Designed miniproteins, single chains, continued (4). Designs and how they scored, part 46

Each design is a single chain, and the fold is of that chain. pLDDT is the mean over its residues in the fold that is shown.

## One batch from the design tools (miniprotein)

Design m13569
Fold by ESMFold2-Fast:
Structure m13569 (fold): chain A 83 residues (1-83)
Amino acid sequence: SELEKKYREALEIFTEAANDISKVDEAIKKLEELGDLFKNAYDYLKKHVGAAIKAGDTEAVKRAIENAYLILLIEIQLEKNKK
């Protein structure tokens, strides 16, 4: 289904960013292209990663990615519950 495809795409994007912080900006752009389906995870990641990068805090970048991933999992579960 289209929903399962979007789940796979979102999880792949987060996995890529978690393994390579230099890909975080690309991950944010790709999530933006997926639209409003994962908006809360996208908004969280964009806001907190941007702040952490400006501060030079790599641990804060990793925490932002981890927290956005948890938000994504919650959004996936809520979307499944609508069906």
Scores: mean pLDDT 74

Design m13570
Fold by ESMFold2-Fast:
Structure m13570 (fold): chain A 83 residues (1-83)
Amino acid sequence: MEGAKAALEAGKKGKEAETLEQIKEAGEAAKKGYEVAKKSGGEEGKKGAELALKVAKEATSVNGRHAAGLAAGSASGAAAEAE
């Protein structure tokens, strides 16, 4: 639930504060951190960079998954209500 929670929180903040840029900034920062860690951190840095990149991708993917889930839920709810 860690990835889902972090991504949900990021998505929530973006929607509530209209800070869509904040989600993009997080991805951009993780990307740069990943590059720097790979060059300077050696083996341990690579592991940390991989985790940071994974978290950033999770936040981005949840936006799409959350939107898809809401769309599917809305459609299912309408169908159920019709019954």
Scores: mean pLDDT 49

Design m13571
Fold by ESMFold2-Fast:
Structure m13571 (fold): chain A 73 residues (1-73)
Amino acid sequence: SEEELREALIEYYKEIGLSEKLADIIAENTISMLKESLKKGDTTYVDAMLAYFERAKKKKLAELIKELVDELG
């Protein structure tokens, strides 16, 4: 779900050193960019994020992004 993706992104951004408030803002912006990109039929941003998180072995984040794509497509 979108909420689960947001929570996972916040946790990831906090893990890499962002404050809780900044992590929340960036997670919200990330989801907004994903939704806007999908609405336009542009998969470049989605594909790049999936490739990045899969390479980084962040399996849960990659799975949640795929779920959002399926939910909105």
Scores: mean pLDDT 82

Design m13572
Fold by ESMFold2-Fast:
Order: C-alpha cells, then structure tokens, then sequence
Structure m13572 (fold): chain A 96 residues (1-96)
C-alpha cells in the first residue's frame, strides 16, 4: 500500500469506531447533559477528520476531552477505545 492508501485505511477505521460509538450512545433513553456533550465531541471529531486538510492535533484534543468525559460517566470501555483511536491518529501523522 502507498502511504496515501495507508492513511485512508486508518481514517476509515477511526470513522467506523466513532460512528459505532455515537450510534450506541444515541440509544440511551433520556441522555444526561454529559452524555449529550460526549456525542457532540465525537461528532466534532468526525467532522474534523472528514475535512479536506484534517487538523490531527485538534482531533487528538477532542478525543482527549471525550476520553475524560467518558471516564466521568463510568464508561472506561469508551475511554480506552478513544486512547487507541488517538494512537491511530499518531500513526497517520507519522505517515505524512
């Protein structure tokens, strides 16, 4: 694979992980304000990732905030997922 193709694959994996998490959170009946904020942070990360020239540092900052909020909600599973997604963002930066 070319570096460009590797970046596209990594971006696709990140997009799937974020989309699945958003869809899971949207199934919560009567979500709290913090759960709504978490969904908005994830939507922002997806929008930023889909930009023509993604700001990967901004995406990592948004994922860090989302990870912290997930821990406050007792969702260590989601927090760990976002830590792994941040590592995928780091791999994209190395390929540039």
Amino acid sequence: LTKEQEIDVLRGIIQIALAVTINSLKRIPNPTEKEKELIELLRQAMDDLAAENPDYEKIKETLEKASELARELGREDIASLFENVKKLVDEIEKLK
Scores: mean pLDDT 84

Design m13573
Fold by ESMFold2-Fast:
Structure m13573 (fold): chain A 81 residues (1-81)
Amino acid sequence: GAEIEELKAEIEKLRARIAELDAEIAKLKAEIAKLEAEDPNNPANQARIKELQLEIQILEGMKALLEGMIGFLERKLKKLE
């Protein structure tokens, strides 16, 4: 009953967070592409690209953790259904 509904709600919440992370990653990748198109030999642009790449790496790490949590909750949900 209630536990199944709570697990489904938590999975939906985590999926929404992953969608937000995907949107932010896409935005950062677009910023990198713009900087590369503007002046690829500018040292300031190169430093900014490296900063953005690190931020993407952190967000992808967070996404992987959330995907792991969803997998755990989905396995638990399947045992209750």
Scores: mean pLDDT 88

Design m13574
Fold by ESMFold2-Fast:
Structure m13574 (fold): chain A 50 residues (1-50)
Amino acid sequence: MEAQRRQEVERWRQEQLRRMQEAGRLDPQTATIDTPEAYAQLQQQVEALL
């Protein structure tokens, strides 16, 4: 079951997303992982946190 693991990862990405928004890196209005740029940056942030 990858569902539990996905919840953990989502929490981390949410925290990273929050940092990115506050840093002015990602707009909260457009803070959707559906955007290729937002997804790439979020992935890098999550990887750095790990």
Scores: mean pLDDT 60

Design m13575
Fold by ESMFold2-Fast:
Order: C-alpha cells, then structure tokens, then sequence
Structure m13575 (fold): chain A 62 residues (1-62)
C-alpha cells in the first residue's frame, strides 16, 4: 500500500508565485491557485490555510 492520498504541504507565496513543499518527503511541487484557499498541486486539489503572512498549510480537499 502506497501512502499517496494524504499529504500535507508547506506553501509560500512570493510575488504572486506559489510554491509547495511536501511535509512528508520534502519534495517541491508546483502550486496553482484555482479558488479562494484552494490550490492545485500535482494535479490534485488541496485546501490552503494561512498560518502566517505569506505562509500556508495545504491539506487534501475533501
């Protein structure tokens, strides 16, 4: 069994650019804002919550 469905990302916004880093494996992914507090990372939708100015935690969207 591969733990592929449940990943959390640390997301930063700098000059309108979104960058996601997996908290599980430290791998960097492209992030794209597709809605309010919703990011597309590696083709999947994640819900982003701002934890500090310009810093977000993204969790799988249910």
Amino acid sequence: DEEEAEREFLVTEIDGKWKAVSLKDGKEYEAEKVGENILRIDGKLYEAEEVSDGLYIAKPKK
Scores: mean pLDDT 74

Design m13576
Fold by ESMFold2-Fast:
Structure m13576 (fold): chain A 63 residues (1-63)
Amino acid sequence: SEEELKEEEKRFQEELARAQKELAEILAKETDPAEKARMEAQFQANVDAAQKKLAELKKEVEA
């Protein structure tokens, strides 16, 4: 339903904001550029996966 989609979008945005804050704290303390790049890549992969889940929910609402 559209209501479930809105709830998932809100949850995603809240989790994203928290995760971004945590990542920023970790990156500020990390001195290895390769590890920073790995952490950023992992974060982006997690964001992409979450966006894909939201897109699937949207398809279910539209169907």
Scores: mean pLDDT 79

Design m13577
Fold by ESMFold2-Fast:
Structure m13577 (fold): chain A 82 residues (1-82)
Amino acid sequence: MEEGKVKAVRAAADGVETRARELGSLNPELKEEVDKLAQEARRYADEAEKDPSKINEAGEKIDELARKVAEMRRRVLEQQAA
């Protein structure tokens, strides 16, 4: 059970890192900010792997980071479409 949850948290963090990398390539001005978000996501996943009691907290924080990156990406795409 713990392995499955830790793997899900890691996959979520990997998703944030991938989206952040894509956004940084799309808008270089945001690269530093999105790199920090990706780094935070990796940190939470690493902590959950070392301490399974942190899985729920890590999942919630990574979800927040994923939403923030998605919102930033949406704003960039809206500016390019305008």
Scores: mean pLDDT 82

Design m13578
Fold by ESMFold2-Fast:
Structure m13578 (fold): chain A 75 residues (1-75)
Amino acid sequence: IEELKADARARLAAIDALEASLTNPALRRTAEAQRRLAERLLAARTEADVEAVLAEAARLEAELAPLIAEAQAQA
């Protein structure tokens, strides 16, 4: 479980980097939702909870990547 939480911290750092590159406030709000999932993961006490949150965080990160690229192209 600690190893999964370490992965969650790495994901949080990646999200922070993405947020720094965002110029669109709506995309920042979406990134904040992903950050909240990672924070919930760090507060999780069971392996099942950790895995579920990680799966959702990974999906959101994949969805955010093309949106960020589009926003940057329009900037």
Scores: mean pLDDT 66

Design m13579
Fold by ESMFold2-Fast:
Structure m13579 (fold): chain A 68 residues (1-68)
Amino acid sequence: SAAEEAGLAALTGRAREALARAIELAKQGNYEDGNLWGARAVALGGGSPEQAAAAGAAVREAMKEGGY
């Protein structure tokens, strides 16, 4: 999704890897771990409000794909 692409583009390195993990977990219906890894991704990326918004949108769309 556009939100998934934007979230991943907003982060680099380990932060991007953590968000990719969050998206995968959310798509599998593991919403608790998906949200946890999403928060971890933002923290690893420096915790900016812009990164938080982009990563949050990516995880929310992935959760919908996982049946949330």
Scores: mean pLDDT 88

Design m13580
Fold by ESMFold2-Fast:
Structure m13580 (fold): chain A 90 residues (1-90)
Amino acid sequence: MVEVELELSGLSEEQKKEIEKQAQELANQPNTKYVKVYLKMPLHKAGNKYELVSKEQVVTETRSSYHAVAVDTETGERAEFYLEVVRVPP
């Protein structure tokens, strides 16, 4: 089976279930071997406005990763998102 790793903080149980669903959809893509989702949200309501402060994307034949950091414009607290997908070698 495809391995799925989720590390989620600052989210409601309902929001965690939605992320789990999206991770499973990624795991169902052809040749997918591993999916990791890391999402850290500050303990605020979901309606806060965020400003993107950094993003990095790395893509190889067998691995793609995306890392983004955003800051809450009201509090200055950081939200962080990391996605990694590993595929079976060609």
Scores: mean pLDDT 75

Design m13581
Fold by ESMFold2-Fast:
Structure m13581 (fold): chain A 70 residues (1-70)
Amino acid sequence: SSEEVKKLADEIVEILEKAVEDKAPKEVIEKMREIMNEAQEKIDSSDDLEEQLKIAKEAKEEIEKLYKEA
């Protein structure tokens, strides 16, 4: 559902906010923002809810990995 996509987007924002609060390197934060922006563009260009969910999940996993490595 669109609510699941929104929930994943909100969770991505929370991870980014935590990274900023933890004073993660600027390069890491910029890369997280790039991933988030690319995912948003792909979601906005797709009418398929299942594809939107897949994109959101993959973006969250990539951002979580960056946060762990910071």
Scores: mean pLDDT 84

Design m13582
Fold by ESMFold2-Fast:
Structure m13582 (fold): chain A 84 residues (1-84)
Amino acid sequence: MPSDEEIDQEVVDSLARMWGSIVDTALKVNGHDPDELAEETRKILEELGHDKDYVDRVSTLVRNGDSQGVADLVRQRALKQVEK
């Protein structure tokens, strides 16, 4: 079990990369409709209990095909979930 510092760095980076890769693959490899993918992403994030502002931001980035922006927002949110 890694230290709390290692959990913060490794888990956040892994989560961000995973989400960015999922979005990038769906849009570029599978040719998924960005609007439909954004709506699916919205539903998933709502089911996970994320607030409306976060859901709207991630969904907008997915709709725009900004996989790096999705990764950055996921990283920011994960860091916020770690208690200060």
Scores: mean pLDDT 73

Design m13583
Fold by ESMFold2-Fast:
Structure m13583 (fold): chain A 100 residues (1-100)
Amino acid sequence: EVIKILEEILEKVRELLKEAGLLKDEEGAKAADEGLLKVEKEYYEYSEEEKKKLEELLEYLEKGDLEKALEIAEELAKEPRASAAIEAIKLALEAILKKK
């Protein structure tokens, strides 16, 4: 299920933001992510290719390869109907990597 994969990605991104010291309101971030998932469920239909890219994104996040994870998020964000969840994931990964 795409929504389950997105939920796992968002949870992992929140963990990484917390570890980087960029997450000040953990409860607020979780609520925002739940809101993004509701929008995704109602308004976005993912292709099988996009689902595979989301699975690959999660795999690289779990491996700690944040540069590769960002590349995949950037590819997903290039779609004309780019989702708010994908954009949020991309921006979070950019912020983590920028911290050096």
Scores: mean pLDDT 78

Design m13584
Fold by ESMFold2-Fast:
Structure m13584 (fold): chain A 84 residues (1-84)
Amino acid sequence: TRQYSPEEKEVIAKLAEHEIEEGEELYKEGRYEDAFRAYKAAGDVFEELGDLESAGRAYELAGRAAEKLGRHEEAKEMYERAKK
C-alpha cells in the first residue's frame, strides 16, 4: 500500500472533490454511466485517504447513478461501502 505525503493527500482530495462536481453535472445531463464512474472513482480515492465521510457521500451518489442505470447489484455494493 502506497503511503501518501500530506501534500499529495491534499492534491488528491481536491481532485476527488472535482470528480464529484463533474459527476453531479453528468448526472443532471442524464449521463448516469459517466456520473457513476466519476462518483465511484472519488469514493475509492477518499477511502484510500481514510476520509470515510467523503468516501461514504461519493459511494451513495454512485449508488443512485447505478440505480438509474438499472444496475441494482452495483447500487447495493456502493450503498454497502457508504455505510462505513
Scores: mean pLDDT 84

Design m13585
Fold by ESMFold2-Fast:
Structure m13585 (fold): chain A 84 residues (1-84)
Amino acid sequence: ALSAEAQALIPEFKELVANSDDPANRRGLIRIQARMLVEAMRTETDPEVQEKVREILAELGLDPATADEAAIEAALLRELERLE
């Protein structure tokens, strides 16, 4: 099974964003999520969690081999704007 922690990243992010009325707070949460995804890509050794992170990046339209924190942040901002 895919890691419960990896599966919780996007739903937890959506709940935090949905409960924020301040655009600055939403952008702060996006920066935290981008950093978390970059760290997961670099430090996670579980192949199932690595695959889940790649799936998340692919859903954002990113190549996991070349995606940096700035690219992930920009993609998360685009996804947030699409949901609004």
Scores: mean pLDDT 67

Design m13586
Fold by ESMFold2-Fast:
Structure m13586 (fold): chain A 104 residues (1-104)
Amino acid sequence: GKPPPLSKKEIKELQEKIKKKYDEMMDTLTGTSEVSIAVSLTLGDRDTAEKIRELREEALRKLKKLAEEALKLIPTDPKKAEKLIEEMDKVLKETGKELAKLIS
């Protein structure tokens, strides 16, 4: 059968966990990309710095959209919300790989 609906307390706790995870991901992505931009600029590589900025903006946009969709789904479809959170982890991981390629 379908699982019973989540309580208001459970919904709030899950939403707060998603918000915290999103904030931590944004801090990680911003911190790592800012260091990479600073290194590229120090080396005189403005083109690489610009590509890193564009990659960061795209990743931040994707993470925001996924977090907002997950938060909206928690009351009605927590399993789908969980899959969106997994997609956020994937976005962060793939963005990290692309950042590494740009600096290599």
Scores: mean pLDDT 85

Design m13587
Fold by ESMFold2-Fast:
Structure m13587 (fold): chain A 92 residues (1-92)
Amino acid sequence: MKEEEERLKEEMIKKLVELLKKLGLASEEEIEALVKRLRSLPSLKELHEEAVLWLTAKFLGVSVSYLYENTHSPEELVKLMREWAEKHNIVD
């Protein structure tokens, strides 16, 4: 199961990189920095949380540290994403 966890970790990183490249949300340098950070994290849970925080920060145009200081739950992250979507006239 731990070998599968390492594979899932790498798959999550790969999918996130593909998403960021497809959406044009980050420079190649930013993507490489993110990948390095994600690979340094010891668990899938921490990697998932960091990826979600980073992606949310990028969509909102703020820093990851700003999100970390202003969100302490997944619910607050969803709220910030909803506010961003409203500001950009995407959906409800």
Scores: mean pLDDT 68

Design m13588
Fold by ESMFold2-Fast:
Structure m13588 (fold): chain A 78 residues (1-78)
Amino acid sequence: GEAVAETIAARRAAARAAGKDYFELPLSLLPDKSTAEQLIEAMEAFGAPKEVIEKARKALENNEDIPVPLLPGDPSLL
């Protein structure tokens, strides 16, 4: 939803300010695991490295925060 997108944008901004090339997305911000799986699929479709995709899938399996790379563009692309 819109609130989730706004929170994702804030997390991205914080990661950029910290000099990171990724941010951590809490699973609690997503309505279900299907949404998290769709996010990982979108990351892969947008050209995220296989290493990042594998880490994200492992985090989802363990119910941990998902590492999401800082992609070029606006928050509507995620």
Scores: mean pLDDT 70

Design m13589
Fold by ESMFold2-Fast:
Structure m13589 (fold): chain A 90 residues (1-90)
Amino acid sequence: KLDEVYEKFQKLLDEIKELSKDNPRMVELVELVGELAKQIYEGKNPVENRRKALAKLAEIGSLAREENNQKVVDLVGEAVYLLDEMMSLL
């Protein structure tokens, strides 16, 4: 179950990254979220890494709203949901 949620989360981040490829700041934030999610998946400081990932996801959502990129806003919401799902399975 945890592996399945983590794989879904990675695919979701890949989609956000592709849709955000023209915004280097958003690409950087997505990559940092991916690194934090990997640490959570590996059981490394999950509470603090979740807090950091949520802050970066919030920034991605804010940037997407400024660019009127509703699809990325929606995908960020899905990423938050999957991150909470991962935390519940640790």
Scores: mean pLDDT 87

Design m13590
Fold by ESMFold2-Fast:
Structure m13590 (fold): chain A 80 residues (1-80)
Amino acid sequence: SFVEEAKKEVEEIEREIERIINDESLSVEEMTERFQELMDKLQEIADELEEKGEFELAKEIYKRAQELRLRFLEVLDERL
């Protein structure tokens, strides 16, 4: 189902974000750019879920995205 596919995509994106923020070979600029692209994908998935009436799951994804953004900011501060 779309919901099951969306959950798997979110988990994959979350894992990729973790890899990127911990990748010391990436410049701050490269890390930021890739992080923004992945965050945009999370928002797109959440918006599609909302459109399909899956409000509860969309809300959870928005919350997870906010947690990831806070984590990213902590890593960014440590590298600056």
Scores: mean pLDDT 86

Design m13591
Fold by ESMFold2-Fast:
Structure m13591 (fold): chain A 92 residues (1-92)
Amino acid sequence: MEKKKEELLEELRRGAAEGRADVATVGEEAAKAKLVAEAPKVKTLLEKAYHMGRMLGVHGQEHLLEEAALALFLEYYGLEEEAEKLEEEIEA
């Protein structure tokens, strides 16, 4: 993996962990209300990581934080690179 990709994966892991920690700070009910209110506002990859961490926290699924961060990383970089390779094959 390129250094830039490794750095992004670490940022996604941190964002998800911070989202989970927010649940402990505000309580589960308040965190659930924020999930519903903020979902339409989630646009950036880092915002998605934070939102995912909060969602996993309210559902008691903190053990999935690493998998969730990796899934966001693969969706953003893995699928994009696969699409670019397919485009190059079609043009060649």
Scores: mean pLDDT 67

Design m13592
Fold by ESMFold2-Fast:
Parts: C-alpha cells; structure tokens; sequence
Structure m13592 (fold): chain A 83 residues (1-83)
C-alpha cells in the first residue's frame, strides 16, 4: 500500500518509461503481441501517474533512441497539448 501519493506517482512514471522502452525492443524483435501488451501497460502506468507532459516527452525520447523521429515528433506535440 502506498504511504505517499508523490512516491506512487514517481514509481508509476518510472515503470511506465521502462515498459515503453521494452515495447520498442520487442517491436524490433518482431514480437508484436508482446510489444502491444507492454505498450498498453506503459500507457496505463503513465495515465495513473497523472496527465504529465513529461510522460509523453519520455515516450518521444524512447522513439528517438529507436530512430523513429516521426513518432517522437507526434508525441512531443501531444505533450505540448497537455500543458
């Protein structure tokens, strides 16, 4: 059980970020089913962490690391919309 609301939000954010990076790795491996599951879990964790533009910026950074600049740009535009 969470003893601190801020601590829970930080944990959900970091876990969401980790799962999102893993989803991109599974896309590269061709395991689209596993990638889809991880992406869904990441989205849920980002959602419960709050409507933070930083969550979308972190996802954009992960896409840039994978070489997908177009998806990264779209996620940054969504992050700006959440401001």
Amino acid sequence: LDDSFERTRDEDYERGKELFKKSLEYIKKGDLVKASSLLTASSLLYGVSGKNSEAFKAMAEAYEEEGDEEKAKKLRELAEKLE
Scores: mean pLDDT 68

Design m13593
Fold by ESMFold2-Fast:
Structure m13593 (fold): chain A 100 residues (1-100)
Amino acid sequence: MSPEELREEIIEIYEELKKKLEELVKNKASKEEIIKVLKESEEKIVELYKEMGEEEYAEAHKENTEIFIENIKKLPDSEIEEAVKHYIGLIDREIERIKK
């Protein structure tokens, strides 16, 4: 697979993650459901970055996702919606970076 095709696949996974997170927040889903979709997305994106030879981006994504998951675990339920919305904003910036 070409680096361009791998980048498009990463973007598609990020777009799907955004949709899932927005739906979970709208439906007032549990922290466990939010963490599950974050972990599933992390695993796929990390593998794609490694396939591209961008190991530093793979490690950064894994670390940032793990930090966010730990933050979600510690936040009161009333702050989860705003934290997830902030994270979606970070995903938007990452998509723009990948598009160059």
Scores: mean pLDDT 84

Design m13594
Fold by ESMFold2-Fast:
Structure m13594 (fold): chain A 80 residues (1-80)
Amino acid sequence: MKVTVVNEKGEKASFEITPESSVEEIKKKLKEALKKAGVEISEEELEYISRSIAEAAKLDPNLELTLYFKDGKLVSAEVK
């Protein structure tokens, strides 16, 4: 599963996970991708999004997920 983070400026960072990836591993990768894209979110948002990604990966390991962020919040998500 490929996850891409996009900020308001269109800057992107991507990472990959598997259905066996832990929530903690996903959280670490998501935090690093957000940092590369210059996005800061709350710990609550980070936890919520990471858990949602983990569930999506278990349903479809070949899913491509794009997450759009604005003002430290997830505003939309697209799946492929």
Scores: mean pLDDT 84

Design m13595
Fold by ESMFold2-Fast:
Structure m13595 (fold): chain A 93 residues (1-93)
Amino acid sequence: MKLSEEELEEIARKIEEDIEELKKLIEENKEKLREELEEQLERARREGREHIERQAEALLKALEDPSVLYDYVIEQLREQGFSEEEIERIKKL
């Protein structure tokens, strides 16, 4: 395996910490974030910026359902080249 169990555990811990920090920021700034994200989404759609559009849509959904944040993080791990085996190990931590 390319990553040790200790390295995967450290990554899982950092992901959990980042998600908890994001949840806190969302709760504290929910209304302002919603307005900013809706504006970013409109602009991204107008300019044809698909990556920014997907990011804004995911964050808007996360304001109503925080589980979307976890799904988004897992998708980013796949895009960074993590294997399905490594991702499954992270999910178990």
Scores: mean pLDDT 71

Design m13596
Fold by ESMFold2-Fast:
Structure m13596 (fold): chain A 71 residues (1-71)
Amino acid sequence: EIERAAEALREALVEAGVSEEEAREIAEMIRRGDERAEELAFEAFKRVTGDEEEARRRVQEAVARAAARLA
């Protein structure tokens, strides 16, 4: 379900060092089906990790986890 996918992404963002407020906003975009959520998650991970490759990997993992929870 989308709710579980959104919560998983919020948890991953907070664990990486993104603020609870920003993580919640991105999770809400997932609930709405807003495709910009993936881009915003990538930018948030990139900002907190300082590593674009690590940020890309974390987004891919979160998307894969979200897809599994939606199935």
Scores: mean pLDDT 75

Design m13597
Fold by ESMFold2-Fast:
Structure m13597 (fold): chain A 100 residues (1-100)
Amino acid sequence: SKKEEEMLKLLEKVLELLERLEELVRDDPEAVRLVEEARRLVEELKEAIKNKDYKTAKELLVKLNDLLVELEELARDDPEARKLLEEIRELLGKIAELLN
């Protein structure tokens, strides 16, 4: 499906941004743990989409957005980290639209 291919490409971009975010927050063990959990949820989301399990995909997307809120609080004073989080949020928003 063209929509599946688009969602998977968007999730690959999310993974690249999460890797860059982890480098910026590496001195904060709590932020590193949240980034690792976010990457795990992205991998589970990719598998749910491949399996056409859109119910699980939507549930995983909610969990991922909750983690981003926690990461945004930890990164409040880091403009570069906040910019990466905003871009991740925009990509996840596009995935949410494609899942509707």
Scores: mean pLDDT 89

Design m13598
Fold by ESMFold2-Fast:
Structure m13598 (fold): chain A 57 residues (1-57)
Amino acid sequence: MELSDEQREKLTAAIVDALRAGKSISKAELEEIAGGVKLSDSEVTELEREALAEVLR
């Protein structure tokens, strides 16, 4: 599933915000933020890793 750089940035920011708030964000919520684009489990994992790196900085 092809995400634009802007969509990846928005999704990563949403995960960062959830992590900082001590909340979880679901794959379905990420897909809604992406405008209904279906995400693979591996793509969600990549976004979570990027978000975790941002939170740890």
Scores: mean pLDDT 78

Design m13599
Fold by ESMFold2-Fast:
Structure m13599 (fold): chain A 91 residues (1-91)
Amino acid sequence: MSAATRERLLQKVLDTYREILRAAADALTFADLTDDQIRQQVVDRLIRELGLSRAQAEEIVDQFVEEHSLELELLKGVAAVQEAVLRTVLR
């Protein structure tokens, strides 16, 4: 895999995490999801949309989690706040 292809794939992982976390927060399900369940949803979407093997999708997702852990924690924090606000407004 070229460096340019890897960088593009890491960007796709970031975008996919953002979309999945926002959707879970909007559905009020984020608090009920484990990190492994979120990771599995990201892996499955990359396989479906990019035609990657499971091993390739898992490798790129694991690289993203290792190299961009702070950004991922920020995204999870935003989703948690979004869900908490929505739960407050709906009650």
Scores: mean pLDDT 83

Design m13600
Fold by ESMFold2-Fast:
Structure m13600 (fold): chain A 86 residues (1-86)
Amino acid sequence: SELEKQIENIKKELKKRYEELVKEMDTAQRRLDVAQRGLDGAKKEYEKNGEKFKKAYEGLQRVHDGLTAEYERLKKEADELKKEIE
């Protein structure tokens, strides 16, 4: 039927958007992993060498927080699209 064809076309478009979001999430996860390693290193330097590393640690903490928020947003959007496809 025409309605069945329309539903299948919508599902196909949603699947394509979902695949694009999964790729964006993978990119965001890789950025988050890099930021986490940087933050862990900066924390160790701050703990060992004190105040001179505080600004770097705080800067990397803000970057990590921003990337975490971006990843969570993408994950929520992907989860919502997956429910619409199913």
Scores: mean pLDDT 85

Design m13601
Fold by ESMFold2-Fast:
Structure m13601 (fold): chain A 101 residues (1-101)
Amino acid sequence: SELERLKREIEEIKREIEKNKDNPEKLLEAAARFFRLVLELIELAESQGQEDIAAELRKVLSETAQAFDDAVKANDNEKAAKILLEGAEEVLALIDRFEAS
């Protein structure tokens, strides 16, 4: 299913972030792909009437993007990686809730 594909891609990005915490260019690339996948997941949730899940995903996206940008501006790559990993874990938990619906 489309949801299973998105889950696999988010899990892959989480692994890439964990492996590339000390590589700013790879971390920025992983962040861009993560945010794109979260937007695709929001559209999928909305298309299936899962408005509560879509709202939670938008909140995670907004909070993660803001915190990530702040960490990048501070040149804190360790914090930037941690923020993305926490965001990815929250998105995966929301995917599990979506699958249970």
Scores: mean pLDDT 88

Design m13602
Fold by ESMFold2-Fast:
Structure m13602 (fold): chain A 68 residues (1-68)
Amino acid sequence: SHMMEEKRRELEELAKKFVEFLLRYPEVLSASFEIIDEETVRLTVETPEGVQEIDFSREELRFYVENA
C-alpha cells in the first residue's frame, strides 16, 4: 500500500541521515544500515575498537536525527 511504501521511504531517509551524521565523527571509520522491517533498522558501525551492530526503531532514529 502507499502508506507502507511511504513508511519505508521515511525510515530509509532517517537511517541515511543518521549514517551521514555518524560519518562526520573522526572515530567512525564506516557506517551502514539494513532495513529489517517497516519500524526497525540495523546499523553497523566500525570504529578503531571494532564493529558494532545495533537495532534502532523509527522513533529512536527520528529522535537522534532531530536532536543531532
Scores: mean pLDDT 83

Design m13603
Fold by ESMFold2-Fast:
Structure m13603 (fold): chain A 98 residues (1-98)
Amino acid sequence: EEEREELIIEATLLHMDAVFGAKHEPEVADLLKEAADYLSKAIDALRRGDFETAAENLEKASELLEQAAQKSTDPEVAEHYRRMAERARELAKRAREL
């Protein structure tokens, strides 16, 4: 599999997860909407081959997902957003290696 296509797929899955979370988690909805916007920008950058811009937007999404985890009162929801933040950070690192 081409690494760029894999990064696009993974970022798209994170984007869908953030969009769904924003509809169901009013406490963190604004953070998740902002994270989804940065993930969308990262996906567009990956499609253009702009890996540095993709990494920057993935890192920003990771920060917002970490904030969503910290504000979530449900431990399972908090753990889910922490894992999403870690995945976004790993995708940013992988993008910089392209």
Scores: mean pLDDT 88

